Designed miniproteins, single chains, continued (3). Designs and how they scored, part 71

Each design is a single chain, and the fold is of that chain. pLDDT is the mean over its residues in the fold that is shown.

## One batch from the design tools (miniprotein)

Design m10351
Fold by ESMFold2-Fast:
Structure m10351 (fold): chain A 65 residues (1-65)
Amino acid sequence: MTEEEKKISKELMQAALRGDVEKVKELIEKGANVDYKDEEGKTPLDLAREMGNEEVVELLEKIRK
C-alpha cells in the first residue's frame, strides 16, 4: 500500500463515518483502499454500517465485488 493510498483510505474512513456519499465516491475514484482497516480493525464498510449510512454501505459493498 502506497503512502498516497493510505492517506486517501483514511479519508475514505472519515467520509464513511459521516455518510458523505459524494466524498466516498471521489475517494474511491482516486483509488482508495476499501479494505483498509483502522486501529480497531474496522473497514470503511464497518464504520458506515455502525453509523447507519446505508447509501455508503451499498456503494462500498458493490466495489468489494
Scores: mean pLDDT 78

Design m10352
Fold by ESMFold2-Fast:
Structure m10352 (fold): chain A 91 residues (1-91)
Amino acid sequence: SLGDQLLEAARAADLERVRELLAQGADVNAADVGGWTPLHLAALVRDPAKREEVEEIIRLLVENGADLDAVNALGLTPRQLWERRQAFWAS
């Protein structure tokens, strides 16, 4: 599905693919079986070389109505994961 492709694109920090999928009407709040949304997966990207792409992906997802406070099966929100990621990249 477009939602599954958006989850994969967010996990890969593939900014251009995220833009394409959003333009095709992909559900910005798509979730896998564990409740992981595109925002959760983008916030997990560890690679500091992808920082700018991740920041832009998160901005685009939020502008398109993504829920920063969606809770996954582990009780984690994208907001919590993103705050932790920014702290790690700042250190």
Scores: mean pLDDT 88

Design m10353
Fold by ESMFold2-Fast:
Structure m10353 (fold): chain A 83 residues (1-83)
Amino acid sequence: APATPLSPEEAMRSTDVNAVDAYGRSALHVAAEYGDVEGVKILLAQGADVNAVDLEGRTPLDLAREAGHEEVVEVLEKAGAKR
């Protein structure tokens, strides 16, 4: 892994797109859990990390599957989320 700290630009982008709450959930995790297909597509277009894991080791894809949001599952798989 690289030993250099994030630049201010990368840190700001992580806060805006890949920012996590107290449970390690990003905006993409929340959108996937609620079945917000349009929100998922927008977040992915902004560079959201499809493979981000929360404190329980769950990805947005895992949350979408548990919630039964089939269309979100398909969008995430097309974006490179591992099955």
Scores: mean pLDDT 71

Design m10354
Fold by ESMFold2-Fast:
Structure m10354 (fold): chain A 112 residues (1-112)
Amino acid sequence: SMEKKLEELLKKIVEEAEEEVKKKYGLTREDILELAEAITNNDEKKIKELLEKLGLDLSMSKEEVEKLVKIVTGEAQLIVADLLEPYANEEERKEIKEYKEKIEAYIEKLKE
């Protein structure tokens, strides 16, 4: 009963974060994973095919695509953290705040 309620809550939080990312960037979780895999495998042909399929700029370098994936992943992590805060105790909220500050700093550095 309690475990099922927690699983349903976590699923809802993840789905809400995925929907916000999709609205902002036009990328699903599956799209992000395919891009990340192609980058990890250094598959330049697959990266170009995915850029075309996703309606992204075909002139993007591998490094620019990697930066985009990192920014989008970081923003998804911030949304999940925000949605978890109401369910956290005082100690957990402090940890969430420190985590959010680290991710925000990382994203800002990537945008430079």
Scores: mean pLDDT 85

Design m10355
Fold by ESMFold2-Fast:
Structure m10355 (fold): chain A 62 residues (1-62)
Amino acid sequence: SLGDTGPEIRDLQRKLRLAGLDVPVDGVAGPETVAAIRRFQERSGLPVDGVAGPEVRAALAD
């Protein structure tokens, strides 16, 4: 969620970039990271809540 930090957020940001989303890889879930999560959720047919839950992470694993 917005304000989260650490290696998990950095990993998420790398996966979002590999999926074609424009997001910084700084380990901080700022507005750009939340916007990228929402865009990925829209593209993947997932609920658009801006939270990188298990469904978002599973979809990014491939």
Scores: mean pLDDT 76

Design m10356
Fold by ESMFold2-Fast:
Structure m10356 (fold): chain A 72 residues (1-72)
Amino acid sequence: MLDLEKVELLYLQFGVFDKDGDGVLSKEELRAAAKELGLSDEEVEEIMKLADKDGDGKISLEELTAFYKKLK
């Protein structure tokens, strides 16, 4: 089960975790952000599965926004 409050924090703090400034989070950056927010590895894999719609191993702000809106 995803913690929606932690997903919201990830969404709100996206720019803090986007160290490359390219508007996407790599799987490595997402795992680093997850550690800061207390998300489990299983929650990270669930976010990747549901938000990474193009299968490139990266989550864009657009994909994360769509995912978050679907969960409300």
Scores: mean pLDDT 73

Design m10357
Fold by ESMFold2-Fast:
Structure m10357 (fold): chain A 60 residues (1-60)
Amino acid sequence: VLSGDDVKEAQRRLVALGYRLDVDGVFGPATEAAVKGFQKLADLPVDGIAGPETLAALKK
């Protein structure tokens, strides 16, 4: 779904919010779980996909 650079940016934002994961550019289970957790907190659809709306919310 995302390029490695987009995945790294999402991972950096999630780590800044307190999620524990590696900034490795790989969309693995840990990154997916963190995305779902963030989506739930941001009142977004919990689909585990770091799409444009999830990335925009992470950058606020």
Scores: mean pLDDT 75

Design m10358
Fold by ESMFold2-Fast:
Structure m10358 (fold): chain A 77 residues (1-77)
Amino acid sequence: QIAEFKEAFSEYDKDGDGTLSNLEVTGLLRKMLAGKHNPTDEELQDMISEVDADGNGTIDFPEFLTLMTKVMKKYGE
């Protein structure tokens, strides 16, 4: 579970700086939810903005885990 999210995070963290851009997180969420759900960009951005409180456009791993928990609660049934 957490290890799988860490692996996915690292796959998208091309520079290895421990953060993802909102665009990279959106792409990852779209890939994970493909074939199960097709949330709108607005729905995904609303969820991302809840964990990126400062709106700086970067998501660290703890924020990413919080986002994944929200996504799984809403779409994991």
Scores: mean pLDDT 72

Design m10359
Fold by ESMFold2-Fast:
Order: C-alpha cells, then structure tokens, then sequence
Structure m10359 (fold): chain A 65 residues (1-65)
C-alpha cells in the first residue's frame, strides 16, 4: 500500500501535469487509499479522468522517487 505522503504526491503530480480539479485529485487520493496502486486501479483512474494509463504511471513513478 502506498503511504499517505505518496498518495498526496501522486495527486499533486497529476494536478500539475494534467490540470486536474480538486474533486478529481480527491478521487485519485481516495481510490489509492482504498485500493492501493495496481494495474486495475490505474486503468480505472485513467478511464474516469479521461487520461492515459501512462499519465498515471508517470505521476506515480515521480512520487515514489
């Protein structure tokens, strides 16, 4: 499971890179806190936000560095 700090960082990276609204950032944080970081969760977030799975992966990699 990603830490609370990692989840916050992923949300911020997506906000900065993709211009997500606060509601979209909260959705990402809540989803990652509930389900963790997995291929299934990445696909669901990407589909909900209308972005690519690669955009989510890139944000996660930056946050976990």
Amino acid sequence: MPTEEQIEAIGQNLKENLGLSEDQVEYVRETLAERGLSGETIREIAKKLGVSEQDIVNAAVEALE
Scores: mean pLDDT 80

Design m10360
Fold by ESMFold2-Fast:
Structure m10360 (fold): chain A 93 residues (1-93)
Amino acid sequence: GHLEVVELLLKNGADVNAQDASGWTPLHLAASLGHKEIVEVLLKALQNSGGDVNAQTASSFGYATPFNLAVYNGHKEVVDVLLKFGADKPSLD
């Protein structure tokens, strides 16, 4: 159901770059939850719109990117997909 809802929203012109009051985009939510298929659909939409794969949440959530959330929550497959689509690694060793 979730993938189908995301695809319908995108088909009807939903803004993949839209941030809520906490700075969260659909990509932040999908990456945090480990929904690889939804992450792939959202990343393709971002490429078509010129959107920012490295969008940051508000300071209350530590300016987290979708990549940071996927790493923190252990979603390795989502991390790999985000890197394939040009997500930055914001931390150096």
Scores: mean pLDDT 74

Design m10361
Fold by ESMFold2-Fast:
Structure m10361 (fold): chain A 60 residues (1-60)
Amino acid sequence: VKALAEVIKDYTAKKEEELSLKKGDIVEILEVLDGEWVLAKSLKTGKEGLVPSSVLEQLS
């Protein structure tokens, strides 16, 4: 079972390692790094990057 989350707030990447996401997008959680950041993969685009955990709601 994949660890999936829904994007609950739009996020615009601030640095190259970050991922831009839109509200309603679904991402796969690849790694939880420090409680505030997760490494996620967009299921829409296939791109990977860091996003704040605060913009995600875990589905599984």
Scores: mean pLDDT 80

Design m10362
Fold by ESMFold2-Fast:
Structure m10362 (fold): chain A 75 residues (1-75)
Amino acid sequence: AEEAYQKGLEAYKNGDFDTAIKYFEEAAKLGNPEAAYRLGVIYYLKGDYEKAIEYFEKAASLGNGVAKAMLEKLK
């Protein structure tokens, strides 16, 4: 989980959002709340609000308080 999240962060920092999404999806599937939150942010920036909300809900369910706050603003 941690390794996939770190690989996602490196891709994100380099502007490789497709690779970042792949690794964050792997990390989120393994229960990483930060990876799920990052996916929500990426999809929000891409204009895919449906997927953004879905990933923020997943992140909040895993304990990410920032994602919970984002959901309150988007709903």
Scores: mean pLDDT 81

Design m10363
Fold by ESMFold2-Fast:
Structure m10363 (fold): chain A 91 residues (1-91)
Amino acid sequence: SLQKQIEYMEKKIAEDPNDALAWYGLGSAYYNMGDYEKSIEYYEKSIELGKDDKELQYQSLTVLAEAYEKLGDYEKAKEYREKAEELKKEL
């Protein structure tokens, strides 16, 4: 259940607001619900908090590009795809 996934991630964030992976999980749950605007907000939070986690940053940039594509913001989608590809070279 997407609702149970959201509740689980919200509990993790309540215990540790700096849990970048929990913010990523919340973004993914909203993406799967079709709420791309909330998905973008939570993925951006994951990137902000996960500065030392290059793998998580790569994943978050990739799904941000997909979320912007879903909103029809093709320019932002291209920017985030290019950022993800550049970061992938460092992994």
Scores: mean pLDDT 88

Design m10364
Fold by ESMFold2-Fast:
Structure m10364 (fold): chain A 97 residues (1-97)
Amino acid sequence: SKLGEELLEAARNGDLERVKELIAQGADVNAKDADGNTPLHLAAKYGHLEIVKLLLSTPGLDVLAKDNDGKTALDLAKEYGHEEIAEILEKAQFMAQ
């Protein structure tokens, strides 16, 4: 959906206010781009800690979602060196299993 595409862009760009607005408008928090990235993947990859926290607090978020390379948001946080995000995602993934 258009809202899902806009949510993916806002998560990638670190636009916390726009992410909040789009979620309030009913954007799919598990929307995927062409590479299989969810908003959580993009926020984790680009180091947007407050967006990661917001997404994890949102009901229905799939914290275990995998991109087209089989990577979770945790894998991307570790790969790109975002230690605080990786710690938060590791706890969230443990609780989701």
Scores: mean pLDDT 92

Design m10365
Fold by ESMFold2-Fast:
Structure m10365 (fold): chain A 66 residues (1-66)
Amino acid sequence: MEEFEKAAREMAQAIADKFRSLGETELADEYLKAVEEAIEAGDREKLHQVLFEASQKLAELQGKAG
C-alpha cells in the first residue's frame, strides 16, 4: 500500500510540475489535492481515475492527442 501511494505521489508530482510549466498552477494544485484526497480515502479506483484524467488533460493541453 505505502509503495503504491509513494509511486502515485511521484507520478502526481511529475504531472503537476508539467501543468505548472504550462502556466496552469491552479490546475496543478487542484490535481495534487484530488490525489491526496483519494489516497486519504483509500479509494484506489478514484486515485487511478484522477491520475488517468490528469494525464489525458496534460496531453490535451500540449496538443499531443493520441
Scores: mean pLDDT 77

Design m10366
Fold by ESMFold2-Fast:
Structure m10366 (fold): chain A 147 residues (1-147)
Amino acid sequence: MTLALLDAAYRGDLETVRELLAQGADVNAADEYGRTPLHLAAYNGHLEVARLLLEQGADVNAADKYGRTPLHLAAYNGQLEVARLLLEQGADVNAADKYGRTPLHLAAYNGQEEVARLLLEQGADPNARDKDGRTPRDLAAERGIEL
């Protein structure tokens, strides 16, 4: 059941996710990297899967083995509508991974301007420092983005 729920969430297969949860699959079950179904849905932009997982009590702030939340993975891949949903469900906008990187660092590093603006509107700190002393602003400037 666990591996099937993770695979269905990774593919955006909403019906298979619904069926597995109705059969008592653990909504917070994690892979070998500590990634939950919500991390995989957030990484791939599967909005309706992310919504269903949150309605079934998925931990919006679950941390993988790298300390990344679903919001870090949505921000890394520019998944604007999933990032919005996660923030509406109480995702910590300033959560720090094991490298001291926030969702805004990952959006800036990958040039995800629309998600970076959303994170700033939701009170992301553009001057937060990672373990290398870099800010989201420093990473955005390397991409020609203004934060």
Scores: mean pLDDT 98

Design m10367
Fold by ESMFold2-Fast:
Structure m10367 (fold): chain A 160 residues (1-160)
Amino acid sequence: APKRVLILYYSRSGVTEEVARTIAETLRAQGAEVTLVHLEPSLSPADLLALMRAADGVILGADVVAGRIHPLLEAALAAVAALAAAHDPGALAGKPVGIVLTGRTREGLEEAAARLAAFVESLGGRVVGRLLIATGELSREEQRELAVAFARDFWATLNA
């Protein structure tokens, strides 16, 4: 069966969306079944948990400002964690998880990535890759090349 990948992201400026789309297209070209989900307030934590359970790997994407991921992604992840603790404490057990963060400068990206990794590990997930894009330092083509490389490495990990 094809490997199923969930890409769950929030994008305020469209940069994280462009990176997430590039990752999705690269994974699909490798033969993955990719579910690409942009977070919105109408999306239920139960539906998110079901999508995470159904996937063989998960990629979490967000914009970072001043070392913080967007509050909508923080709230969605906290709600999923609360449901998982109550009904499914192994929701991400051993599951490979990629982290994709975009911000204007590298400052705060490492801090936000460490917090998100700790959250993933608290659900039993395995952080297998981090893509940190400083949009003030990297051209659009460099951002695309990094997204393609990240997707290939993530695909290799899913098939190891």
Scores: mean pLDDT 85

Design m10368
Fold by ESMFold2-Fast:
Structure m10368 (fold): chain A 61 residues (1-61)
Amino acid sequence: MGELVQALEDFTGGKDELSFKKGELFEVLDTSKVGWWKVKSLTTGEIGWVPTDKVVRVSLL
């Protein structure tokens, strides 16, 4: 079951990393790297790595 995370701030990614804007939503695909998650953008459908300190888990309340 994929977790949802939301961008806390704008980020410009390098190679294999996503660039995003504050408030973008991602589905978590892979958590095997310390400090980085592979995610799928719900806005663009693009897959890449994001720093875990730039995103927050979305709890559906």
Scores: mean pLDDT 79

Design m10369
Fold by ESMFold2-Fast:
Structure m10369 (fold): chain A 60 residues (1-60)
Amino acid sequence: SSLNKQLLQAARNGDVETMERLIAEGADVNTKDENGNTPLEIAKEMGHEEAAKYLEGVVV
């Protein structure tokens, strides 16, 4: 979905505010990109500590 694609992009950018909005709108926190990576995995790989911390609180 468009929301899932936007969530993956927000994770790549470390944009926590956009991620919070998209998840509230129904984006799937377990969605995967073309390489099989979730938003949490992307945020960790990109070094976005605050975004990764936020997602850890949502998915666990």
Scores: mean pLDDT 84

Design m10370
Fold by ESMFold2-Fast:
Structure m10370 (fold): chain A 158 residues (1-158)
Amino acid sequence: DLEKRELANEYLRQIAEAFRAGDLERAVAIFREMLEKIDDPELLQNAVRALTSVALSELAGPELAEELHLLETTIETMEANLPSLDPERQAAARELIAQLQAEREKLLETHLTPLQREALEYFRKAIEAIRAGKREEALRYFEKALRLVQEELAKQRA
């Protein structure tokens, strides 16, 4: 549904703007409204992924955010395609997924603080909660992720 995608994109734009302005209360309120108005869990998951990329760009720069996004998208695409492959290709794909996961963890450990990695984990938990239909849990995880990101950004600007 094009109308639902346009609505989701408008909420995403408003949340990103509130986040960049340092208005955590507004960002959380808009995300709550998005959870109420958008019934498509795929659109909600994609919005959290996009906001994770925005947060990563602010914390560690756009190049690292883009590299991590590419790694995560590649891993997810390969995992989704695993059942469609023959056994030999499945084995090769699993080995490549493991290598990409190891590279992702190495990038996170090299470039992010423990609290910044904790913030990313809460964004991931928000996605999992959306997938499970637990919208209140998703909102709590999202708020916790944004608070940790805001605290880390404040330290960098001090």
Scores: mean pLDDT 87

Design m10371
Fold by ESMFold2-Fast:
Structure m10371 (fold): chain A 100 residues (1-100)
Amino acid sequence: MSPLEQIRELTEEVIEILEEMAEELKESNPELAEKLREIAETLRRILEEHPDDAQALTDAVATAVNLFADLLAKSGNPSPKLLEKLKRLEEIAREMERLT
């Protein structure tokens, strides 16, 4: 698999993690769920519009991860599961930067 193909797959994994978290939070924290959906939709749009731009995808994922981290910090008491998902997203962002 090429580095670009790996970057696309990692971007899709980030989108799926955000969409899964939004679904799980829809009743307990609907405001956070909506923000996570907005981030996921933005990433999906960038992936569709710039599928061959490894740097654009890497930068977009880094921005999404930072926005998610900020949202969790603002929530005041994020669950261990949300912190585990943030750690995975940060690991993906680092791997994508290594591939670019």
Scores: mean pLDDT 85

Design m10372
Fold by ESMFold2-Fast:
Structure m10372 (fold): chain A 95 residues (1-95)
Amino acid sequence: MQELIDAVTNGDLERLRELLAQGADPNIKNAAGETLLHKAAEAGNLEVVKLLLSVPGIDVNAKNTAGETALDLAKKNGHEEIVEVLKSVPGIDEN
């Protein structure tokens, strides 16, 4: 978990791809209910968001302990390009 979070927080796409290829759970949550997608959306890292959305089985509608999705966090932080990318995902919860 921590290495995945560190890769997302630092924008280390190579390390993130390596960990996911080794079977790391893309939907893993921390104590606050935050997934990797939540952290990428909060950080405004568009390339990490795009990489995570390419992962089979990613839960794009996961909610943290505050009831917020990655889309909610992107909107809250003004990351408009990430908002548009997330809205383009089939099955995304827009409300």
Scores: mean pLDDT 81

Design m10373
Fold by ESMFold2-Fast:
Order: C-alpha cells, then sequence, then structure tokens
Structure m10373 (fold): chain A 109 residues (1-109)
C-alpha cells in the first residue's frame, strides 16, 4: 500500500519520530495520487534518487487538497524549510491561495 511505502521511506531517514508522524498524516490526508504522496515524502527526507524516480513516473507537484493547499502549503505548515525550498525549485506554485486566502509563504510567518 502507499501507506506502507511512505513508512518505508520515513523509516530509512534520520528525522525525529514526531516529524515522521506529522509528515505521514499530512501526506495521507492529501487527495494526491500515490506517486505524488511518495514524492512529497521523499522530498521531506531528502531522498533525491527516489524523488527523481517518482517525477519520471508522473508525480504531480501542483496537486491541491480539499482546503486548496498544495505541497508548498503543507511544507510550510509542517515547518520544513528544506522541503519548501526543494518544492519551490521543482516549480510548485508559490502564489496559490488556499481556501483561507493564504499563500504558502504566508504560512511560514
Amino acid sequence: SVEEEIEKILNNSDIPEERKKKLKETVLNSPWDDNSKLFYTALAVGDKKKMQELIEKGADVTAVNELGENALHLAALSGNRKVFEELKKQGADLDHKNKLGKTPEDLLK
């Protein structure tokens, strides 16, 4: 399952357990396809090889959830500046507003 693959990526990382739980919850609650969920997880832990494989498989970094939040909003809410900057470099939409009228950068402040 995608949940098991997410857990495998997280378990191969050295990030704190509380951060792993937050990332898993964020990704699983997003209405993205499985490749995009795995792509976000790989970005969050810095697995560049896995990120590239998932982009080649059609991971959509522009997808939004029910609240109008894209991957950049979720990275900002998670407090992960490194993931935010990597998603920005991958062409994620910095100007997209969620249902509260907030851009991803608004959520960093």
Scores: mean pLDDT 74

Design m10374
Fold by ESMFold2-Fast:
Structure m10374 (fold): chain A 58 residues (1-58)
Amino acid sequence: MLYRALKDVPAVTPAILELKKGELVEVLREVDSEWVLARSLATGREGYVDKGVLEEVE
């Protein structure tokens, strides 16, 4: 299911997915209650994203 980044997300560690505000991501799996593993549709990169910065679009 597609989600949109609500704000810019810096890659503070290699495990975190860097995102720009408005970037679309596909959620691959839920890791825990706050974190998902996602793939950026713009870059093809995968990493962990805080669910609180994502908005569902599909």
Scores: mean pLDDT 80

Design m10375
Fold by ESMFold2-Fast:
Structure m10375 (fold): chain A 60 residues (1-60)
Amino acid sequence: GPVIAVATRDQPKLLPTFLELRKGERLEVLRRVNENFWLVRSLETGEEGYVGASALEIVE
């Protein structure tokens, strides 16, 4: 099944290929690129992009 993560804090859009995170936002983890950055899809908007992994907690 899908790997779901929740944003534990707000995070600004760091680079053009990144997503802005809002605390409590749910995202599907598509790929764990490295320890610092994951490729995710927003469950609210369907947008795909990179985020800082430190702002996420896996819940499913």
Scores: mean pLDDT 85

Design m10376
Fold by ESMFold2-Fast:
Structure m10376 (fold): chain A 105 residues (1-105)
Amino acid sequence: SLDEKLLEAAQKGDVETVKRLIEEGADVNAKDEKGLTPLHYAAISDSPNAKEVIDLLVEKGADIFATDKNGFTPYLLALLTGQFENADYLRSLEIKKLKEEAEKK
């Protein structure tokens, strides 16, 4: 399916394939059997393009606070898998989102 291909492309850091699949109608918030979203897969990616994939997914409406079946967010999963640069980046995006929501009040 398009959603399964999106999960795989996100883990690989394949920016062009991620972009194309979203344009073709893939669900940026699709969950696999473990509850992992494309953003979870980008968070644990060892690709140098992981941050660009994270940005693209978030811009297209990915839920940065989505939890898998164990209750892990993309940020926490990145920390647990040693992807510290991805984790730091995700944390900066979480803070940005919370500030933007506060400004609407």
Scores: mean pLDDT 88

Design m10377
Fold by ESMFold2-Fast:
Formats: structure tokens, sequence, C-alpha cells
Structure m10377 (fold): chain A 101 residues (1-101)
């Protein structure tokens, strides 16, 4: 499905594929079996801060829930902090992430 492709593209850091899938009407707030959204995967990505930041900004622009909780109760901000992506932490906080969520 478009939603499964979006989750995968966000996890893999594929900026162009995220843009394409959102344009095709993929659900920006789609949840996988663990309750994780595309924003959880983009925020927790270890492979590149610039690509992660671009995907986070794209998802937020398209109405991603900045405070979405997965099945463990973790938000995208928790994942960004865990992986030490300071640029993504700043973007999430600027877009209304609750540091106490």
Amino acid sequence: SLNEQLLKAAKEGDVKKVEELLAKGADVNAKDINGKTPLHYAAGNLSGSEESKKIVELLLKNGADVNAKDHLGYTPLHYAELVGNEEVVEVLLKNGADPNA
C-alpha cells in the first residue's frame, strides 16, 4: 500500500520517495504494527541528519502529528533524542513537540 511504502521510505531516509508518496495521497499519520508513524522513523534515523531533517520537515508540513505515541508510549522527539539528532530535535520542538509527553 502507499502507507506501507511511506513508512519504509521514511525509515530508509528516501526524501524523493517520501515527497512522491505524500503527493499520491499516502496517509502522513499511517501507523505500523508497533504504532510507529513515518515521523517516528524519520526522527529516529541514524544514517544522515540532513535527510532526516528534510523528511521530518516534509511530514510536519503535510500534517504529521508531532506528538504521536507508538505502542511503547514514545513520541518522535523521544527517538530523535535517543539517536542524538540535535537538528531534528530542534525542528520537532519548533513545531510543537512536547518535551514532557
Scores: mean pLDDT 88

Design m10378
Fold by ESMFold2-Fast:
Structure m10378 (fold): chain A 57 residues (1-57)
Amino acid sequence: MLARVKEDTVGMGDPSVVLKKGEIVEILEDLGDDFWLVRSLKTGREGVVPKRKLELV
């Protein structure tokens, strides 16, 4: 499942995972508590981000 980044953000606990507004990510897992585990299609890195920062495509 793919999502678009709505606002610049960083991975929870890993600020080296930088996601810019407009980037496409793959949703890997629903972690509950309003967070998803995602993979950046640009960098291949995985990070935990708030669902509110993402828009399903």
Scores: mean pLDDT 82

Design m10379
Fold by ESMFold2-Fast:
Structure m10379 (fold): chain A 60 residues (1-60)
Amino acid sequence: MEVLAKAIKDYTAKKEDELSLKKGEIVKVLEIVDGEWVKVKSLKTGKEGLVPKSVLEVLE
């Protein structure tokens, strides 16, 4: 089953492996890397990267 999440706030990437998100953007969860970081794919841009788990709300 595909897991989607919604950005609950803006996030600006600080490193090359991170992804910038805007509040309300929908992403596909690819992998939970650790307790703080999630690897996602933006459905808007198709880009993949790491974002803090705290900026996401899992939809299902």
Scores: mean pLDDT 80

Design m10380
Fold by ESMFold2-Fast:
Structure m10380 (fold): chain A 78 residues (1-78)
Amino acid sequence: MTLTQEQIEEIFKEGDKDGDGVLDFEEFKTAINKAREAVGEKPLSDEELKELFKLLDKDGDGKVSREEFQKYLASRYA
């Protein structure tokens, strides 16, 4: 199963509880595992999620932007 662009956008919107256009680590964990559930994959461990968050946080601000998140999901699950 693959994610559509619309599904990726909905997952980000659901994870971005603050509506600030970025995901902190807790929002990121929820969003990634929701994306994985949508494609029939098992949730990632906290250790795997921490490593992934660190890789996507390109500017080192402790947040993942909409662009970084959507690019990852599109490359991995679409």
Scores: mean pLDDT 78

Design m10381
Fold by ESMFold2-Fast:
Structure m10381 (fold): chain A 61 residues (1-61)
Amino acid sequence: MKEKKIEELLKKGADALSRGDMKKAKEYAKELGKLLGEPEDANPLEILSKKLEEQQIKNGE
């Protein structure tokens, strides 16, 4: 399922950001963006940040 893969990539991306590993964060963000059908010129980190924010809101409720 796409949802499980999205969650996995979000978790890995969040971990990379937490460690300050911007290279890995961008890699996971690009995979996430590709899976979501985002444009090729979309900012991968912006996509990752937006999706992480959405996940935090859902989990915090």
Scores: mean pLDDT 73

Design m10382
Fold by ESMFold2-Fast:
Structure m10382 (fold): chain A 125 residues (1-125)
Amino acid sequence: MLDASGVSIHELISAAGTGDLERVKAMLDAGADVNMQDEYGLTALHVAAAQGHLEIVRLLVEEYGADVNAQDNRGRTALHLAARQGHTEIVRLLLAAGADPDLRDDEGRTARDLARERGHEDLTA
């Protein structure tokens, strides 16, 4: 669905997931809701964190006030996705911004549990 600015969540998520910082910024400056969720509960922050786009994660959190603890339909936060993929600097940024490391996904796993399963045990220290 389109938001009040005419921007679709799919366009915002696509730009965040592909690392198009200027497009993400242009859509948010046009009035797109930084916390918009798609049909899976994914936000721009979720996909930027999963794909390792540190500069977009910083923009969303520090300039647009994205909800760092937003959970998708599987109970996953941006912290879960970054930790699973081994994106150390994004994990650190999210924790510094108030991400809750104790939130559990639908399988009862924390971000630390996902990091361990993928061999990234040091990311959530």
Scores: mean pLDDT 84

Design m10383
Fold by ESMFold2-Fast:
Structure m10383 (fold): chain A 64 residues (1-64)
Amino acid sequence: DLFKKFDKDGDGVLTEEELKEFLESLGWKPSDTEVKMALRGVDKDGDGVIDEAEFKAMYAQLSR
């Protein structure tokens, strides 16, 4: 699965750095601000990371 591929630490969450690498793999060149806005849009816990459920919700929106 795509989440597992970008979860480099295997900790079950994606950091801003891992999220940026994911977006770049789609051919996007997001700014630091755009990555932070995307993270805030899906990070319901406010902990600065994305869990697997939040990532899947975001990916579903991006793939449509």
Scores: mean pLDDT 72

Design m10384
Fold by ESMFold2-Fast:
Structure m10384 (fold): chain A 73 residues (1-73)
Amino acid sequence: GLEELQALLADPRRRAILEELAKGPKTAAELARAVGLSVGTVRRHLAELKKAGLVEAIKSGRRTLYRLTGDPR
């Protein structure tokens, strides 16, 4: 619900990840570099964002890209 989304987005690290994904699809490693977090920390936040339906994981050949749900890029 709205309260669950507000709690999820209250974390500034999750907001930073979403802002970077708004610029285009990225790997977890690219997100980690962009937001100044470890890859492990980014993967934990991506798992919660994916569970909430805000982010999806796309297999792209040799890589996994993350994007905002509904982004056509």
Scores: mean pLDDT 83

